# Designed miniproteins, single chains, continued (5), part 90

Each design is a single chain, and the fold is of that chain. pLDDT is the mean over its residues in the fold that is shown.

## One batch from the design tools (miniprotein)

Design m19122
Fold by ESMFold2-Fast:
Structure m19122 (fold): chain A 118 residues (1-118)
Amino acid sequence: SAKEEAEKAKEAAKRAAEAALKAKTKEKAAEGARETALGGNRASLLAKGPSSSMGAGSGATAAGSGYAVAKQGNAEGGGKGAALGALSMADGAEKGKGTKEAAKGAAEGGERAAEGAK
């Protein structure tokens, strides 16, 4: 299910970025970045393998930390927090199964939405 969540996060990220560009507003781009980070972090938090390996748990923990940073940053001014949270999640995902693709999708989508805001 982690891979299915990762696929949904990638699709949501792409649609959020497209919607932000279509709206042609910095606020919409920031909103897309928020949704991107949330979707990716959710997928990473749910990534638990059949093994009790530290990699799987570590990846989920890093994703949660990234989510908190993205949440706070977006509340204060839009987009940068989401992108930074996605990057933190990607760093942790290298240790977890299926989380790396989720982190990649979230980071890329978040950056695209944030660039629309710039």
Scores: mean pLDDT 47

Design m19123
Fold by ESMFold2-Fast:
Structure m19123 (fold): chain A 94 residues (1-94)
Amino acid sequence: MIRLISDEPLGLKVSDAVLLSSPALPGGRSVRGTLESIRKLPDGRYEYLIEIDPADRAAVERALATAPLTITPAPELPSFGILALEEAVKKVTA
């Protein structure tokens, strides 16, 4: 799990799929994660807890030490996308 602090709200919701991107990530890669919690800190900043693959954690933590990390909404959730594909197939066959 990655902990990120933002000075402003990012317009995200708990359970949203997110992409973490930074020029410091290996190969200019974006890391996919799931937003687990959002909380407002006493200083007015927002704490975001994001679950990512443990294999990517060290690379993301190193990127955070060297460059800012951007969080963007992912276009689809993997598990939710499978359900959406089943519904699309059902609509075509109807």
Scores: mean pLDDT 67

Design m19124
Fold by ESMFold2-Fast:
Structure m19124 (fold): chain A 74 residues (1-74)
Amino acid sequence: MKAELLEEFRRALERVIELARELGVDESNLEQFRADGEALLARLEADDSEEAVELLRRVTEHLRALAEELEKQL
């Protein structure tokens, strides 16, 4: 379901931002990352195609992988 994927994306994005903040990443870089993520999310939310749903899944997977790498550095 697309709504569940959108929620999973939002949770993964917030997790990455929280971990990066704990690691001392500059707030301007965190703001840019959030802006980029939210812009992509808005675009994918407006697009009901199968391609958009698949891209949403892939990006969410990438965000979770990034969170795992950041957690290893804590």
Scores: mean pLDDT 83

Design m19125
Fold by ESMFold2-Fast:
Structure m19125 (fold): chain A 62 residues (1-62)
Amino acid sequence: ALEEAVRRIEALEFEEKEEAAKALVVNLVRSGNTDKEAILALVENVLSEENLAKVREILEEA
């Protein structure tokens, strides 16, 4: 489940400014962090609304 979530997040098309936030989300998911809202709060000001919504969906399915 977590490996599938990581693959889905890595497959998302991010803008250059969002790449650091993408790496942070991937690392937190790989470390077994289950606090989806805390993860999203860390990146909500960096990710576009579209990419934030996609990451939320992936984390909710994980």
Scores: mean pLDDT 78

Design m19126
Fold by ESMFold2-Fast:
Structure m19126 (fold): chain A 63 residues (1-63)
Amino acid sequence: GLVEELQKLGREARALLEELEKAGDHERAQTLKEGMDRALEAYVRGDYERAIEIVKEAIERVS
């Protein structure tokens, strides 16, 4: 379901964030953090589809 997809994307985003931080890529790390924060805001509003869109976009922007 949407929650399971969002959980998988969240794990992927956290793994990417760790790699960017270790690489010293502060700009892409910050971009991903901001995307994840916006996705969390959508999630707490119950907008799971929007949360998924935001996480996917954030991952694409730093890939």
Scores: mean pLDDT 87

Design m19127
Fold by ESMFold2-Fast:
Structure m19127 (fold): chain A 66 residues (1-66)
Amino acid sequence: MSEEEFEEELYAALAEIAYGIMVANKDPRAKKWPTASKEEKKQILIDLGIDEELAEKMVEAYERLT
C-alpha cells in the first residue's frame, strides 16, 4: 500500500473504532451514526472529544472506504 492509502485506511479504522466504542457504551449517537450525514458524523466525533481536523480526516476516509 502507498503511504496515502495507509493513512486513509488508518483514519477510516479510527472512525470505525469510535463507532464501536459508542455501540459498546450504548451511546444514543451510535443509533444515528449509520444514517448520519458526513457533517453529522464529524460533529459526533467532535462531541466525543476528537479534534476537528482529525474528525474531518476520519469521516472523509470512512465515507470513501465504506
Scores: mean pLDDT 79

Design m19128
Fold by ESMFold2-Fast:
Structure m19128 (fold): chain A 73 residues (1-73)
Amino acid sequence: SEYVEKLRKQLEFLAEVQLRGARYPERIEELEAWAKKNEEKFFKEMEEAIEKVSDEVIKELQKEALEELQKKL
């Protein structure tokens, strides 16, 4: 499903942002400025995708994103 793929990419992106923030704290201001400009649209699109995908699939995608983040930390 296109919604599952979109949600997967969004969760992977959030994991990458978290990893970069942890590894490069000096770039937090840049990250915050970007987030402020994009967060409303990003979270709105994610909320719509979540409503169209089953809870079980969402949980699996969240686990995958968390495992990828832990592997890189």
Scores: mean pLDDT 66

Design m19129
Fold by ESMFold2-Fast:
Structure m19129 (fold): chain A 98 residues (1-98)
Amino acid sequence: DIQVTQSPSSLTVKEGETATITMTVSGASDSSLEVQWYRADTGELVSGATLSKSGTTATMTISNVKPEDSGTYFAQVTDKATGRTAFGQPTTLTVEKK
């Protein structure tokens, strides 16, 4: 069974700072995992963020955050070896003005 743990559940950063959301996968091989990050409100892939993956851990980093980056984000994980998919718990990002 594939499980995804996404953290934090909520994150508040100041405008111009960096926001980082992480997720960790269990129950699947790291070599077969594909990770995509989405905006919950639009269902669209996150753009303009730096995405990285190391083993079973993936991160989404938004540098120089703007108020428009406020919203709910989640990871979708696909295990290509089994065809199984799982979703992380949504993270709510709040960007405060300086």
Scores: mean pLDDT 82

Design m19130
Fold by ESMFold2-Fast:
Structure m19130 (fold): chain A 110 residues (1-110)
Amino acid sequence: EKEEKYLEKVRELVEAFDTDPVKAIELFNEMKEEIKKEYPDLYEEAQKLSVDEIKERLNEAIEKGDVKEAMVYAIALADKLIEEGYSLPVALAYLRDVARKILEAVEKKK
């Protein structure tokens, strides 16, 4: 049921990227705040990793079908890219690609 909650948010985020970019930014900020609140330790650990290390952990989480862990690493990756000087739209484009991969991996296993 927690996985279903995050899966629903991932679907909403992907749909918003295609239809309403402003809503996509709002949803990204809401998900980031929720992840920091519900999984602060995992999010903090992710922030200590390099971009390449986050990508490795993210791919592992996607392969396992762990939507929650994949979303934590996806948000951390977007934040890290922004900190390194990438624009918000570029960071969100990476998040969109990752969100689509999460949905595909879950649908393929169920």
Scores: mean pLDDT 76

Design m19131
Fold by ESMFold2-Fast:
Structure m19131 (fold): chain A 60 residues (1-60)
Amino acid sequence: GTPEERAELVRRMQAVIDSVTDPAKRAAAEELFGSFGISPDTPIEKLREALEALEAFKAA
């Protein structure tokens, strides 16, 4: 994907984490985000999967 698409997906992931009101659950979401090992070389498909995983985690 483009750098703009990648930046948008990362910002959406951060927005999901920031929207978690429980501090312990937010910390767990931050650890989950870190576990994805996101870098500039991470495929766009993996970024979408990471966002879906964070949204599912928040919804649980």
Scores: mean pLDDT 81

Design m19132
Fold by ESMFold2-Fast:
Parts: sequence; structure tokens; C-alpha cells
Structure m19132 (fold): chain A 69 residues (1-69)
Amino acid sequence: MDDEYAEQLLADAEAVKRLAESGSLSPQSAGDFMKKVGDQLKSLGRDEEAKKMYEWAKEFYKKAGRYDK
């Protein structure tokens, strides 16, 4: 049950990452989504996947200029 939910979260995160890379989604929105997925994965005990999502969120926030404004 939780494992299936975690796999769905990971699939959604990859889709959002591709949309942001193509310019179809803002880096800010992609970063917010990745952080949310990371928080959910961490709550499920999927710490390795959560860390990866937080890393993606950080990279998208840098692209959005959030850290350097």
C-alpha cells in the first residue's frame, strides 16, 4: 500500500521534472512540488528517495532565483 503510493509519488515527481526542464512549468512550482513529494516520502520512511527529491527541489529553487534574491 505505502510502497505503491511512494512509487506513484516518484513517477509524478519525474513527470514534473520533465515539464520544468521543457519550460512548461516554472522552476518555482517544480521546486515546491519536489519538496512536497520529499516530505511525503520521508513520512513513509523512504529517506533515500526523499533526499533525492529535496536535492531536485533545491536545484529548481536556484533556477527560480529564490536563493539569490
Scores: mean pLDDT 79

Design m19133
Fold by ESMFold2-Fast:
Structure m19133 (fold): chain A 110 residues (1-110)
Amino acid sequence: SLQENLAELDRLQGELLIMTSLYINMNDYEEMLTVLEKAQAQMLEIMSKIPVVSDEELEEFRKQSDTLLNDFKTAIKNNDKESALRTAEQFKDLLSEAAIRVKEKVREAE
């Protein structure tokens, strides 16, 4: 249902915040990458199930998140922890902003 999909968005945002904070403190960037990739996949699935989200918005999120994931992978390969942390923060902000926009569109459509 729509309410279940919105609840999944809230859980995903909360889990992403907790898990990225945990792996930052552990200096476990490989696990952090896994968390970010899983969050992207789950966000795309949730967005695809919400009727007010257009195919264009779904593809825009995919492209933007793919760019950030590639930047994060590059930072890890270069042992650039500062860039990795900054990119992870930008990914969290992107997902949070997308979730807020989706919730606002749902409220407006009701």
Scores: mean pLDDT 84

Design m19134
Fold by ESMFold2-Fast:
Structure m19134 (fold): chain A 61 residues (1-61)
Amino acid sequence: GVIKTFTFDKPVDADKVEEEVRKTKLGTLEKLSDNKLKFRSVFLNGREALDLAEEIAKKYE
């Protein structure tokens, strides 16, 4: 899979992001700070998974 760290301008509700991402079954989330989340895709070349995870996180920013 691929790993990407997302940094946002505002604090993110990591618990809500994790719940919605988990329902997609595309990867896992780790909270690094109030505005920084680390996403790990379950797919080897998971660009679409990364893009979806970022979109979900922005909803809860």
Scores: mean pLDDT 75

Design m19135
Fold by ESMFold2-Fast:
Structure m19135 (fold): chain A 61 residues (1-61)
Amino acid sequence: SMLEERRKLGDEIRENPMNREALERDAELAVADPGPTGKSREEAEAGLAAELALLEAARAR
């Protein structure tokens, strides 16, 4: 399932935030399905944008 995959990717990114494959895959899954939280697509996209900005900042350091 997408939720399980995203959880595994989150753990992978937590251990190695420079893992570009995991970062890209997680971003794709986040856009496709925000999960069972009931968040709107707009809210999910805003959250993804903020998260990607933080990940890019971490990657640049």
Scores: mean pLDDT 65

Design m19136
Fold by ESMFold2-Fast:
Structure m19136 (fold): chain A 80 residues (1-80)
Amino acid sequence: SELDRIIEGVRKLAREKLSPEAQKVVDEAIEAIRAGDEEKFEEYVKKLNELSKTMSLEERVHLNVILGALGVALELRRRA
């Protein structure tokens, strides 16, 4: 599915570009999307934004791409 394709891409990018701590939060955000738990998803987005304050500019650019893709994944989950 399109949702699974986006999630796979997000996991790959997070593994290659983000710290292990940020990768864990991205995985938790993905699980919240799969569960349809939008409140939990927003909590993880806030946590990622807090972690971004200590990131390099390069890591933060990749996080922004990941957050955009996660937003698309959430919208696809809502439409299903």
Scores: mean pLDDT 88

Design m19137
Fold by ESMFold2-Fast:
Structure m19137 (fold): chain A 56 residues (1-56)
Amino acid sequence: MMPSDEEIDESLIRMLIGALRSQGFEEAAKAVEQAAKKGLSALDAIKLGNEIIKKQ
């Protein structure tokens, strides 16, 4: 529940989702968004996005 951590996490995830969609990786963007909603950290969300990019 670290407010500073949450704020940074939200900003990083937002930027990552935008970047993924701009590159056409919409599936990765959706997965990162869903992971964020489940409380995954920005670092874990980045890992997940990268894994899905490899599949896409």
Scores: mean pLDDT 73

Design m19138
Fold by ESMFold2-Fast:
Structure m19138 (fold): chain A 87 residues (1-87)
Amino acid sequence: MIEELKEKIKENIKKLKELGYDELAKRVEKLYEKILEALEKGNLFEAEVALGLLEILLGIAKIEKLPEEVIKLLEEIIDNARKLLAL
């Protein structure tokens, strides 16, 4: 299940790039990598902080009224990242 969650997150980041949101995708990817590094080190606090920053990024995207498809991709990334923290 860990590999499946990671692949879903990578696929959604790729879809953000395909929709022309390269800068957003890059920011999401950096935060996701921070989550993975924190989990590898067993640092749940740092993982939660990075996840919180992803949630802030989603909030900004909603305020900026980005397309519903982009919002959905971000929500799915956050949901799958949260599942990784619950393992």
Scores: mean pLDDT 87

Design m19139
Fold by ESMFold2-Fast:
Structure m19139 (fold): chain A 90 residues (1-90)
Amino acid sequence: DPLGRAYGEGYALALNLLENLTDEALEAMRNSPDPASQAALRLIEALLNDASLEEIQQAIRDWLAARGMPEPSDAELEAMARGMRDALNA
């Protein structure tokens, strides 16, 4: 089930990104020239500010691209974004 897997990956990613998140870690990401760090920061900010599902999907796409990962389908991106939002509301 690709959508169930995408949802689970999004859920796990949100927990991992927010686990032990500190002001110092956010500052390090803001000051990093690494595009993956900048994309991770944008994704974290979208999640913390209760951004729209569409905005979270775009942040995931940018984060995956910055890490050299393959672009998922729109349906998989939506499933990942839902997983991330649900992780924050658990």
Scores: mean pLDDT 81

Design m19140
Fold by ESMFold2-Fast:
Order: sequence, then C-alpha cells, then structure tokens
Structure m19140 (fold): chain A 94 residues (1-94)
Amino acid sequence: SPIEEFKKLIVEFDKEVKRILDDYKAGKITREEAQKRVKELVDKLYKEAQKIMEKASPETKEKIKNALKRFVTLVADIFDLPEYKEKILKEIEK
C-alpha cells in the first residue's frame, strides 16, 4: 500500500539523517556540510514521497503529507534550517 511504502521510505531516510547528525556531533563534518547533506536528503525524500502520493487515495495522500511535514519540521529544527523549512513545507502544501 502507499502508506506502507511511505513508512519504509521514512525509516530509510531517518537512518541517513541520524548518520549525518552523528557525524556532525562527532566533529567529522562541519555544520554547513551537515545542513547541505540534510537538505539534499529531504529533497530526495520529497520527490520519492510525491511518487507514492500520485498512486494514493486522497485520505492516504493527506496522511503522507502530514507525516512528511512532521518529519521535515523535526529535521529542519535539529539542523537549524528555518528558511528551508518554510520553503519545503509550502511545497508539500503546494
């Protein structure tokens, strides 16, 4: 189902975000590099989520949008990306 595909997608992207966060906290990458990598990951997540939403019912699409907005908000807040957060949330709403 589209919702189960989206759940798998979120789990995979959450692992990558945590890897970036761990590298940043360990001093392996700069704040700017961490922010860049996170934006690239979220952009990829959004594109993949759009493909899933195209084949979803309106009710499932709304659930995916809400879960995606929550994930993006959490990630953007962790990495201090307020302008990127505003931009991507607007894109999710259209």
Scores: mean pLDDT 88

Design m19141
Fold by ESMFold2-Fast:
Structure m19141 (fold): chain A 87 residues (1-87)
Amino acid sequence: SALEEAERLVREFARLLEAGRSDEELAELLAPLYERRENPEFQEAAAAIQLLRAGVIELEEALELVRNREALARLREKIAEEAARRA
């Protein structure tokens, strides 16, 4: 399913990130995700991956956010609020 594919992409990204792979290699993994961004599961996976890359969440939380859209939306809003407060 789309959800299972999104979860697999999040897991693979986390593995590559921990392995210290280059931005170019990380971008190659993300290309299929962004090509399918019209699907909500892949948009949520992209957001969770950005949070993983920023170091604000761990893999287990990222997977939970992909499964729970409301939790992901709330977390993204709080991060945006903190960024605006610091600007």
Scores: mean pLDDT 72

Design m19142
Fold by ESMFold2-Fast:
Structure m19142 (fold): chain A 70 residues (1-70)
Amino acid sequence: SLLSDNVIDQLKSLLSTATTLPAFIKTQLTTFLENPSEISEGVLVLALAVEKVTGGGSPEIDTILDLLAQ
């Protein structure tokens, strides 16, 4: 489902301030924020899950996943 404006604003803030997010996560988060849909959300969640398994994750990744689950 589409997220609330408050959650979207928090995700935009994370995208602008986070220094530890991998480039591909920033790309998928930007894509989702430009055109929010269940498909672009699913792609973002998959990208975050892959980074958590292969790159070890980060607090910023966990925050994005928590925001998307609201």
Scores: mean pLDDT 81

Design m19143
Fold by ESMFold2-Fast:
Structure m19143 (fold): chain A 50 residues (1-50)
Amino acid sequence: MSPYLSKLPDSVHPVFEEALNSPSSAPPYLKEVGAVLRAIGVELDEELAA
């Protein structure tokens, strides 16, 4: 399951998936977004303090 994507509205989920499949002139931006989403998920789990 992707808890990171669950933070986003369903309308943007397909956009992210399509961006991963289609070649674009903004690959560094796409990589950064992916890394940020992953980091946010990890830090949230740790910050829950539960």
Scores: mean pLDDT 53

Design m19144
Fold by ESMFold2-Fast:
Structure m19144 (fold): chain A 68 residues (1-68)
Amino acid sequence: MEEGKKYVEKARRYVDAAERAKQLGDTEAAHRLIDKAVEYANKAKELGLKQEADEILSRVDRLRAELE
């Protein structure tokens, strides 16, 4: 349980960082940070934190759509 919560926290931090990178015009950094957010969100989902992981993945999908 603790490990899954750490992955959720990591994924949220990476999405937040990706949003900031996009605001700064760093599209390459935004894409790399999105990949990390997806990695940790999927790990959290495998540990049973599906709702929290799905919320993060929804944010990732929105951000990707904005980046093209």
Scores: mean pLDDT 83

Design m19145
Fold by ESMFold2-Fast:
Structure m19145 (fold): chain A 85 residues (1-85)
Amino acid sequence: LEATISLSAETSQKAYQAALLAAKLAEERMPLSQVIVYDTDVELVLRSAGTPEQLREKAEEIAEEVVAKTGVTLSKPVEVREIEE
């Protein structure tokens, strides 16, 4: 399972701050995560072997905390995908 959190900031500095907080929260709560920063846009990718519902809930909690603490916006709803081999 893979969840993608897409965040948008007004400045690159805000995006960087959001990315750092997102990475910290993801590392504390999830075994596998990556953070990608594109100027003012931030993508957090979370991977888990749990259920889609559990992953979505945890991803939404991380997104809400990052938004609340940094003032960035959620650019699109949290997406959850099943990764099939």
Scores: mean pLDDT 76

Design m19146
Fold by ESMFold2-Fast:
Structure m19146 (fold): chain A 57 residues (1-57)
Amino acid sequence: SPAARRRLRRLLGANAAARQLMRDMGLSQKQVAEMAGVSVATLSRILSRPPVAVPPN
């Protein structure tokens, strides 16, 4: 769905959310990259950055 793809691309912009999505859904990097409309190399580069610390408050 276009809305789901847009949401996934936004989540990939926050690598912590992308890592959590992969963990929760058990998706491979290839599957997440395909759903987000990016290459596996691009997703791997995003995930290589330290996760954005979302403060609990």
Scores: mean pLDDT 65

Design m19147
Fold by ESMFold2-Fast:
Structure m19147 (fold): chain A 105 residues (1-105)
Amino acid sequence: SHKEKVLETLEELAEKFGLSEEVLEAAKQLYELFLEKYPNFYAEPKPFSVLLLYTAAKLLNEPLPSEEELAKLAGENPYGFREHLDLIIEEHLKDIIEKFKFEKK
């Protein structure tokens, strides 16, 4: 399923970049909350997984690869990556991020 591909991609990318288990788990939780709100949403697994991991690592104040490296991995230029990230956060993830913060406490 699309969900399985996204989850597998999250695990692969977290391992590749040496991200903590906490970041990976937070990214998976953000994705589950995203699917609850947008059950029919489709996005390419790799760029979407990069955005989820970026968001999770920022929420946990953990170090990340540079935005240039993340954009290349997602198949985007750094400018397009930033615009896509800002759009997804503002329009789709803002409420989910607040719910995640509430449930983590």
Scores: mean pLDDT 74

Design m19148
Fold by ESMFold2-Fast:
Structure m19148 (fold): chain A 74 residues (1-74)
Amino acid sequence: MEFDKEKAIAYLEKSDEAFREFLLLVGGEGGNPPLVLPTEREEWIELVRAYTPDSTDPLINAIMRTLQKFVGNE
């Protein structure tokens, strides 16, 4: 199972529609992050860009797993 940060970032940057649908999925996962304006997208992209396999942050890991599912099922 390969996670590609480049694909995840490209997905988030591709369109507002894709980003909004991603936010709905993350919210549905029970993480219950606040659904706010597009400025949140920049934060998500930065999180993905800074991600490393050694990360132990549960939030970052949950984000990465959700992105992998979304990009993989394109």
Scores: mean pLDDT 59

Design m19149
Fold by ESMFold2-Fast:
Structure m19149 (fold): chain A 86 residues (1-86)
Amino acid sequence: MRKIESLTAMGILYAQRGDWDMAEKYFKRALSLSTPETMPYVLASIGTAYFIQGKFDEARKYYDKALSLDPDNQVAKRNKATLDKS
């Protein structure tokens, strides 16, 4: 769990810096190590990275995937509600 959290945090950090190639590499690594229990968290984190980049359609798709696996995922629920108003 901690390793996946670190990988997704690095992905978001690189996305915030505008380095999408590095962000994608970290997210792909997190996905490859994910279990059914960690997958919603990784998907929501990828959605957040797309949100930061202004790629709202991609962000919505990843939040929808996260919510399909975990309807109680608070990050995906809150950020999707924000996207539905934009």
Scores: mean pLDDT 81

Design m19150
Fold by ESMFold2-Fast:
Structure m19150 (fold): chain A 81 residues (1-81)
Amino acid sequence: SAEVEAELAALAALLREAGVPEADVRRTIGRIREAIEAKDDAALAAVVRETVERHGLDLSDPALEARLRRVLLRLMDLAAR
């Protein structure tokens, strides 16, 4: 879906801006794409949690937290279709 790929591109940009290495960005986006195709919300949530914890993303920054939450909600909505 073009809408899914647009949101995945937005997530990839956010992860790169947060300092996540390119190889890990590519792996994370691939795992999220697989979770969306499987309609597996638990797998999607697990990949995001692991990425935040592994790379030390500062979710106490309200701007970063809001951007991440917005992309994830949009991806979950698209996965439910």
Scores: mean pLDDT 82

Design m19151
Fold by ESMFold2-Fast:
Order: C-alpha cells, then sequence, then structure tokens
Structure m19151 (fold): chain A 61 residues (1-61)
C-alpha cells in the first residue's frame, strides 16, 4: 500500500541519519524529529507499526 511505502522510506532515511550521527544527542534529535513526523503525517495503524520498528532499531544499536 501507499502507507507501507512511506513507512519503508521513513525507515530507510532514519537508518541513514542514525548511521551518520556522531553523538547520542544527534540520535535523540533524529528519533524525536522522526516520531513527530509520523504522528503528524501518518494514520494511527501506520504509526503503531513504525514505532514498533523504531524501538527495535534503537534497541539493536
Amino acid sequence: SEVEKKIEELLENFRKELDAAKTRQEVIDIAARTSRYVADNLPQEARDRFLAELERLLSER
């Protein structure tokens, strides 16, 4: 679906930004910015899926 494509694009961009981050503060800022974007721009079901994937990615760092 279109929503799933947007989620995959956001996750890919998020991964790239995390890889480029040099400090813990940058990681926090990236996560906060991305979470805000998802809350403002995606439907509730997509938000729940994205947040689950976001938590997994952050826990694996």
Scores: mean pLDDT 76

Design m19152
Fold by ESMFold2-Fast:
Structure m19152 (fold): chain A 71 residues (1-71)
Amino acid sequence: SVEELAERVGRAFLRALVAAARRDPDGPEAYDLMAAYERSLDDKPMSSEQVPAEPPAPEALEAAIAHLGAL
């Protein structure tokens, strides 16, 4: 289903973001991935509560991936 695909894509994105942030937290890769994610959300209106104010820490992203795996 579309929901399962979105969840799978979300997990892959989080893993990529963690890898990019660990390689270079101030580098363009992590920011480019965040910008791409934000642009994808621009096609669908979302509340401000659903959009983080800043890029999450690598440790927080790993915790989020583990939590998503439990769902």
Scores: mean pLDDT 55

Design m19153
Fold by ESMFold2-Fast:
Structure m19153 (fold): chain A 78 residues (1-78)
Amino acid sequence: DEVERLAREIEAANAEYQAAVKAGDFPSAVAALQRMRDAGYRLVDATDAPPEAKEAVRRSLDETYQRDLAAIEAAFAA
């Protein structure tokens, strides 16, 4: 089941993200955040939903990614 596999990948990437942030490892935090976004896009594509609903979720994923990226950039640049 691709949906189940992608859900596990997102969970694993989130755990990696949390560990990287706690360790102060900016490159690993960025890489994990990118993995979460990419897996999220694939999960949306695997979902049987109308195009408008998929676009809304993709936009939400993009907004979350940009917000989280900006937050860690600010934290690690200071």
Scores: mean pLDDT 83

Design m19154
Fold by ESMFold2-Fast:
Formats: structure tokens, sequence, C-alpha cells
Structure m19154 (fold): chain A 100 residues (1-100)
């Protein structure tokens, strides 16, 4: 299921960068990343962080959409008992960079 989560995260990121992106694509992306970041192996977590970096640097997504999606993921991570503090700090850093 975690390998399926990685595939779903990659597919959701591609869909989010299309003109036909929906709120379901946002939900799928965030839920897949949440699972990888909280339940994944170190290698799967690294892949999730790579996807987050690609998302943050996407030239087709608006700054506002990036901030909203990252803040939603951050809120979900803060509620999760297995959330890594370093991952939380990384997301906070990405959001602050986007707000500039």
Amino acid sequence: SLEEALKRAEEALEKLQSPTATSDDVYEFVEALLRLLTEGTPEQREKALELLDKFANSPVLSKEAKIQILEYLLEQLRKHPNADPEVIEYLESLIEKLKK
C-alpha cells in the first residue's frame, strides 16, 4: 500500500499541474504524502520529500495554491502522532519561502 501511495502521489502531482485539476487531486496528493511521511521507510520518505520539492518549484501552479496545499499537509502532519519534527520544519520553511 505504501508503494501504491508513492505512485498515487506522483500521479496526483501530474494532475494538479493540469488545467482540469480538482479538489479530489489535492486530497489524493496530501493523503498519499501524509502516509509516506508518517508510515514510509526512510527511502519512501525521501521520495515524498523529493515530490514536495517538485511541487513547490512547479512553474504552472500558483503561489497561492502551493501555500494552501502545503498548509493543509502541515495541519494534517501536526495532528499525526508519528510526525517527524524535521519534516514539519521542512514544510514550514517551504511555506515561508513561497510567502516571499
Scores: mean pLDDT 84

Design m19155
Fold by ESMFold2-Fast:
Structure m19155 (fold): chain A 98 residues (1-98)
Amino acid sequence: EKTLFFAQALAIATLARRVGDELASKLNEEDRKKVKENTDIIVKALLLAGEKGDRQSLYELEELIRKVDEAVRNGDYETALKILEQAKKKAEEIIKKL
């Protein structure tokens, strides 16, 4: 059902925003700005993938967001930043394609 897929996309976008905010709270001002900008791009891609029914793109972004969340929970902010940058690049490609 389209409604369930949109609900999943919204839930993942909400998770991405929360993970991004948590990571930003642990960083200096410069890195915080970068995290917020990257998170905004990722959220935009998640919502577009949800709207277009792009399950592959949604699942790929979800996997990367879960890896960022795991790194943040482990206190590995360097790894979290690196994976978030990878998610942002993936998100930009999704936005260009849609």
Scores: mean pLDDT 86

Design m19156
Fold by ESMFold2-Fast:
Structure m19156 (fold): chain A 76 residues (1-76)
Amino acid sequence: SLKEQAEAEVRAIIEELKALAADPSVAPEIRARAAELAKEGEELLSKLDTLSVEEQQAAVAHLRGLLAALKAEAAA
């Protein structure tokens, strides 16, 4: 279902954020932000059921964009 897909995507993003937060080769400031975003992802996951499909898609896209930006900063 769309809900199961959204949950799976949020969980995948949280795992990537946690990996980034735990990576000793990444700058401490980026690791701290990754840890903060992982917490926001956990909060989103806990309230996904209260959101419409459109709100879920928008939230996942937003979180994915933030992860991509952090990964780009970590690679620079």
Scores: mean pLDDT 86

Design m19157
Fold by ESMFold2-Fast:
Structure m19157 (fold): chain A 89 residues (1-89)
Amino acid sequence: SEIDKLVEELEKLLSPEQAAEFRAMVDELRKAIDSANVTEEEKRILENGLLAALESVIDLVKQSTDEEEVLARARAIFEKLLEQIKSLQ
């Protein structure tokens, strides 16, 4: 899975504790997409949204000179996406 590859890449850039936190967030997002009461086409759009969010977070973490600020921004990206997906259930 492309999502699993991006999650593995992100985990390698983080501390074990941060990696566990972000893995749990991605797992919750994947469960929310799977349980969403939407069409297969809309599920593909949501999955592409998760891929884009993961790529953005990886880029932010790689460029970070302020780890705490970048991690806060990364959390906000995933939390916003989760809220949007959950609104479709």
Scores: mean pLDDT 82

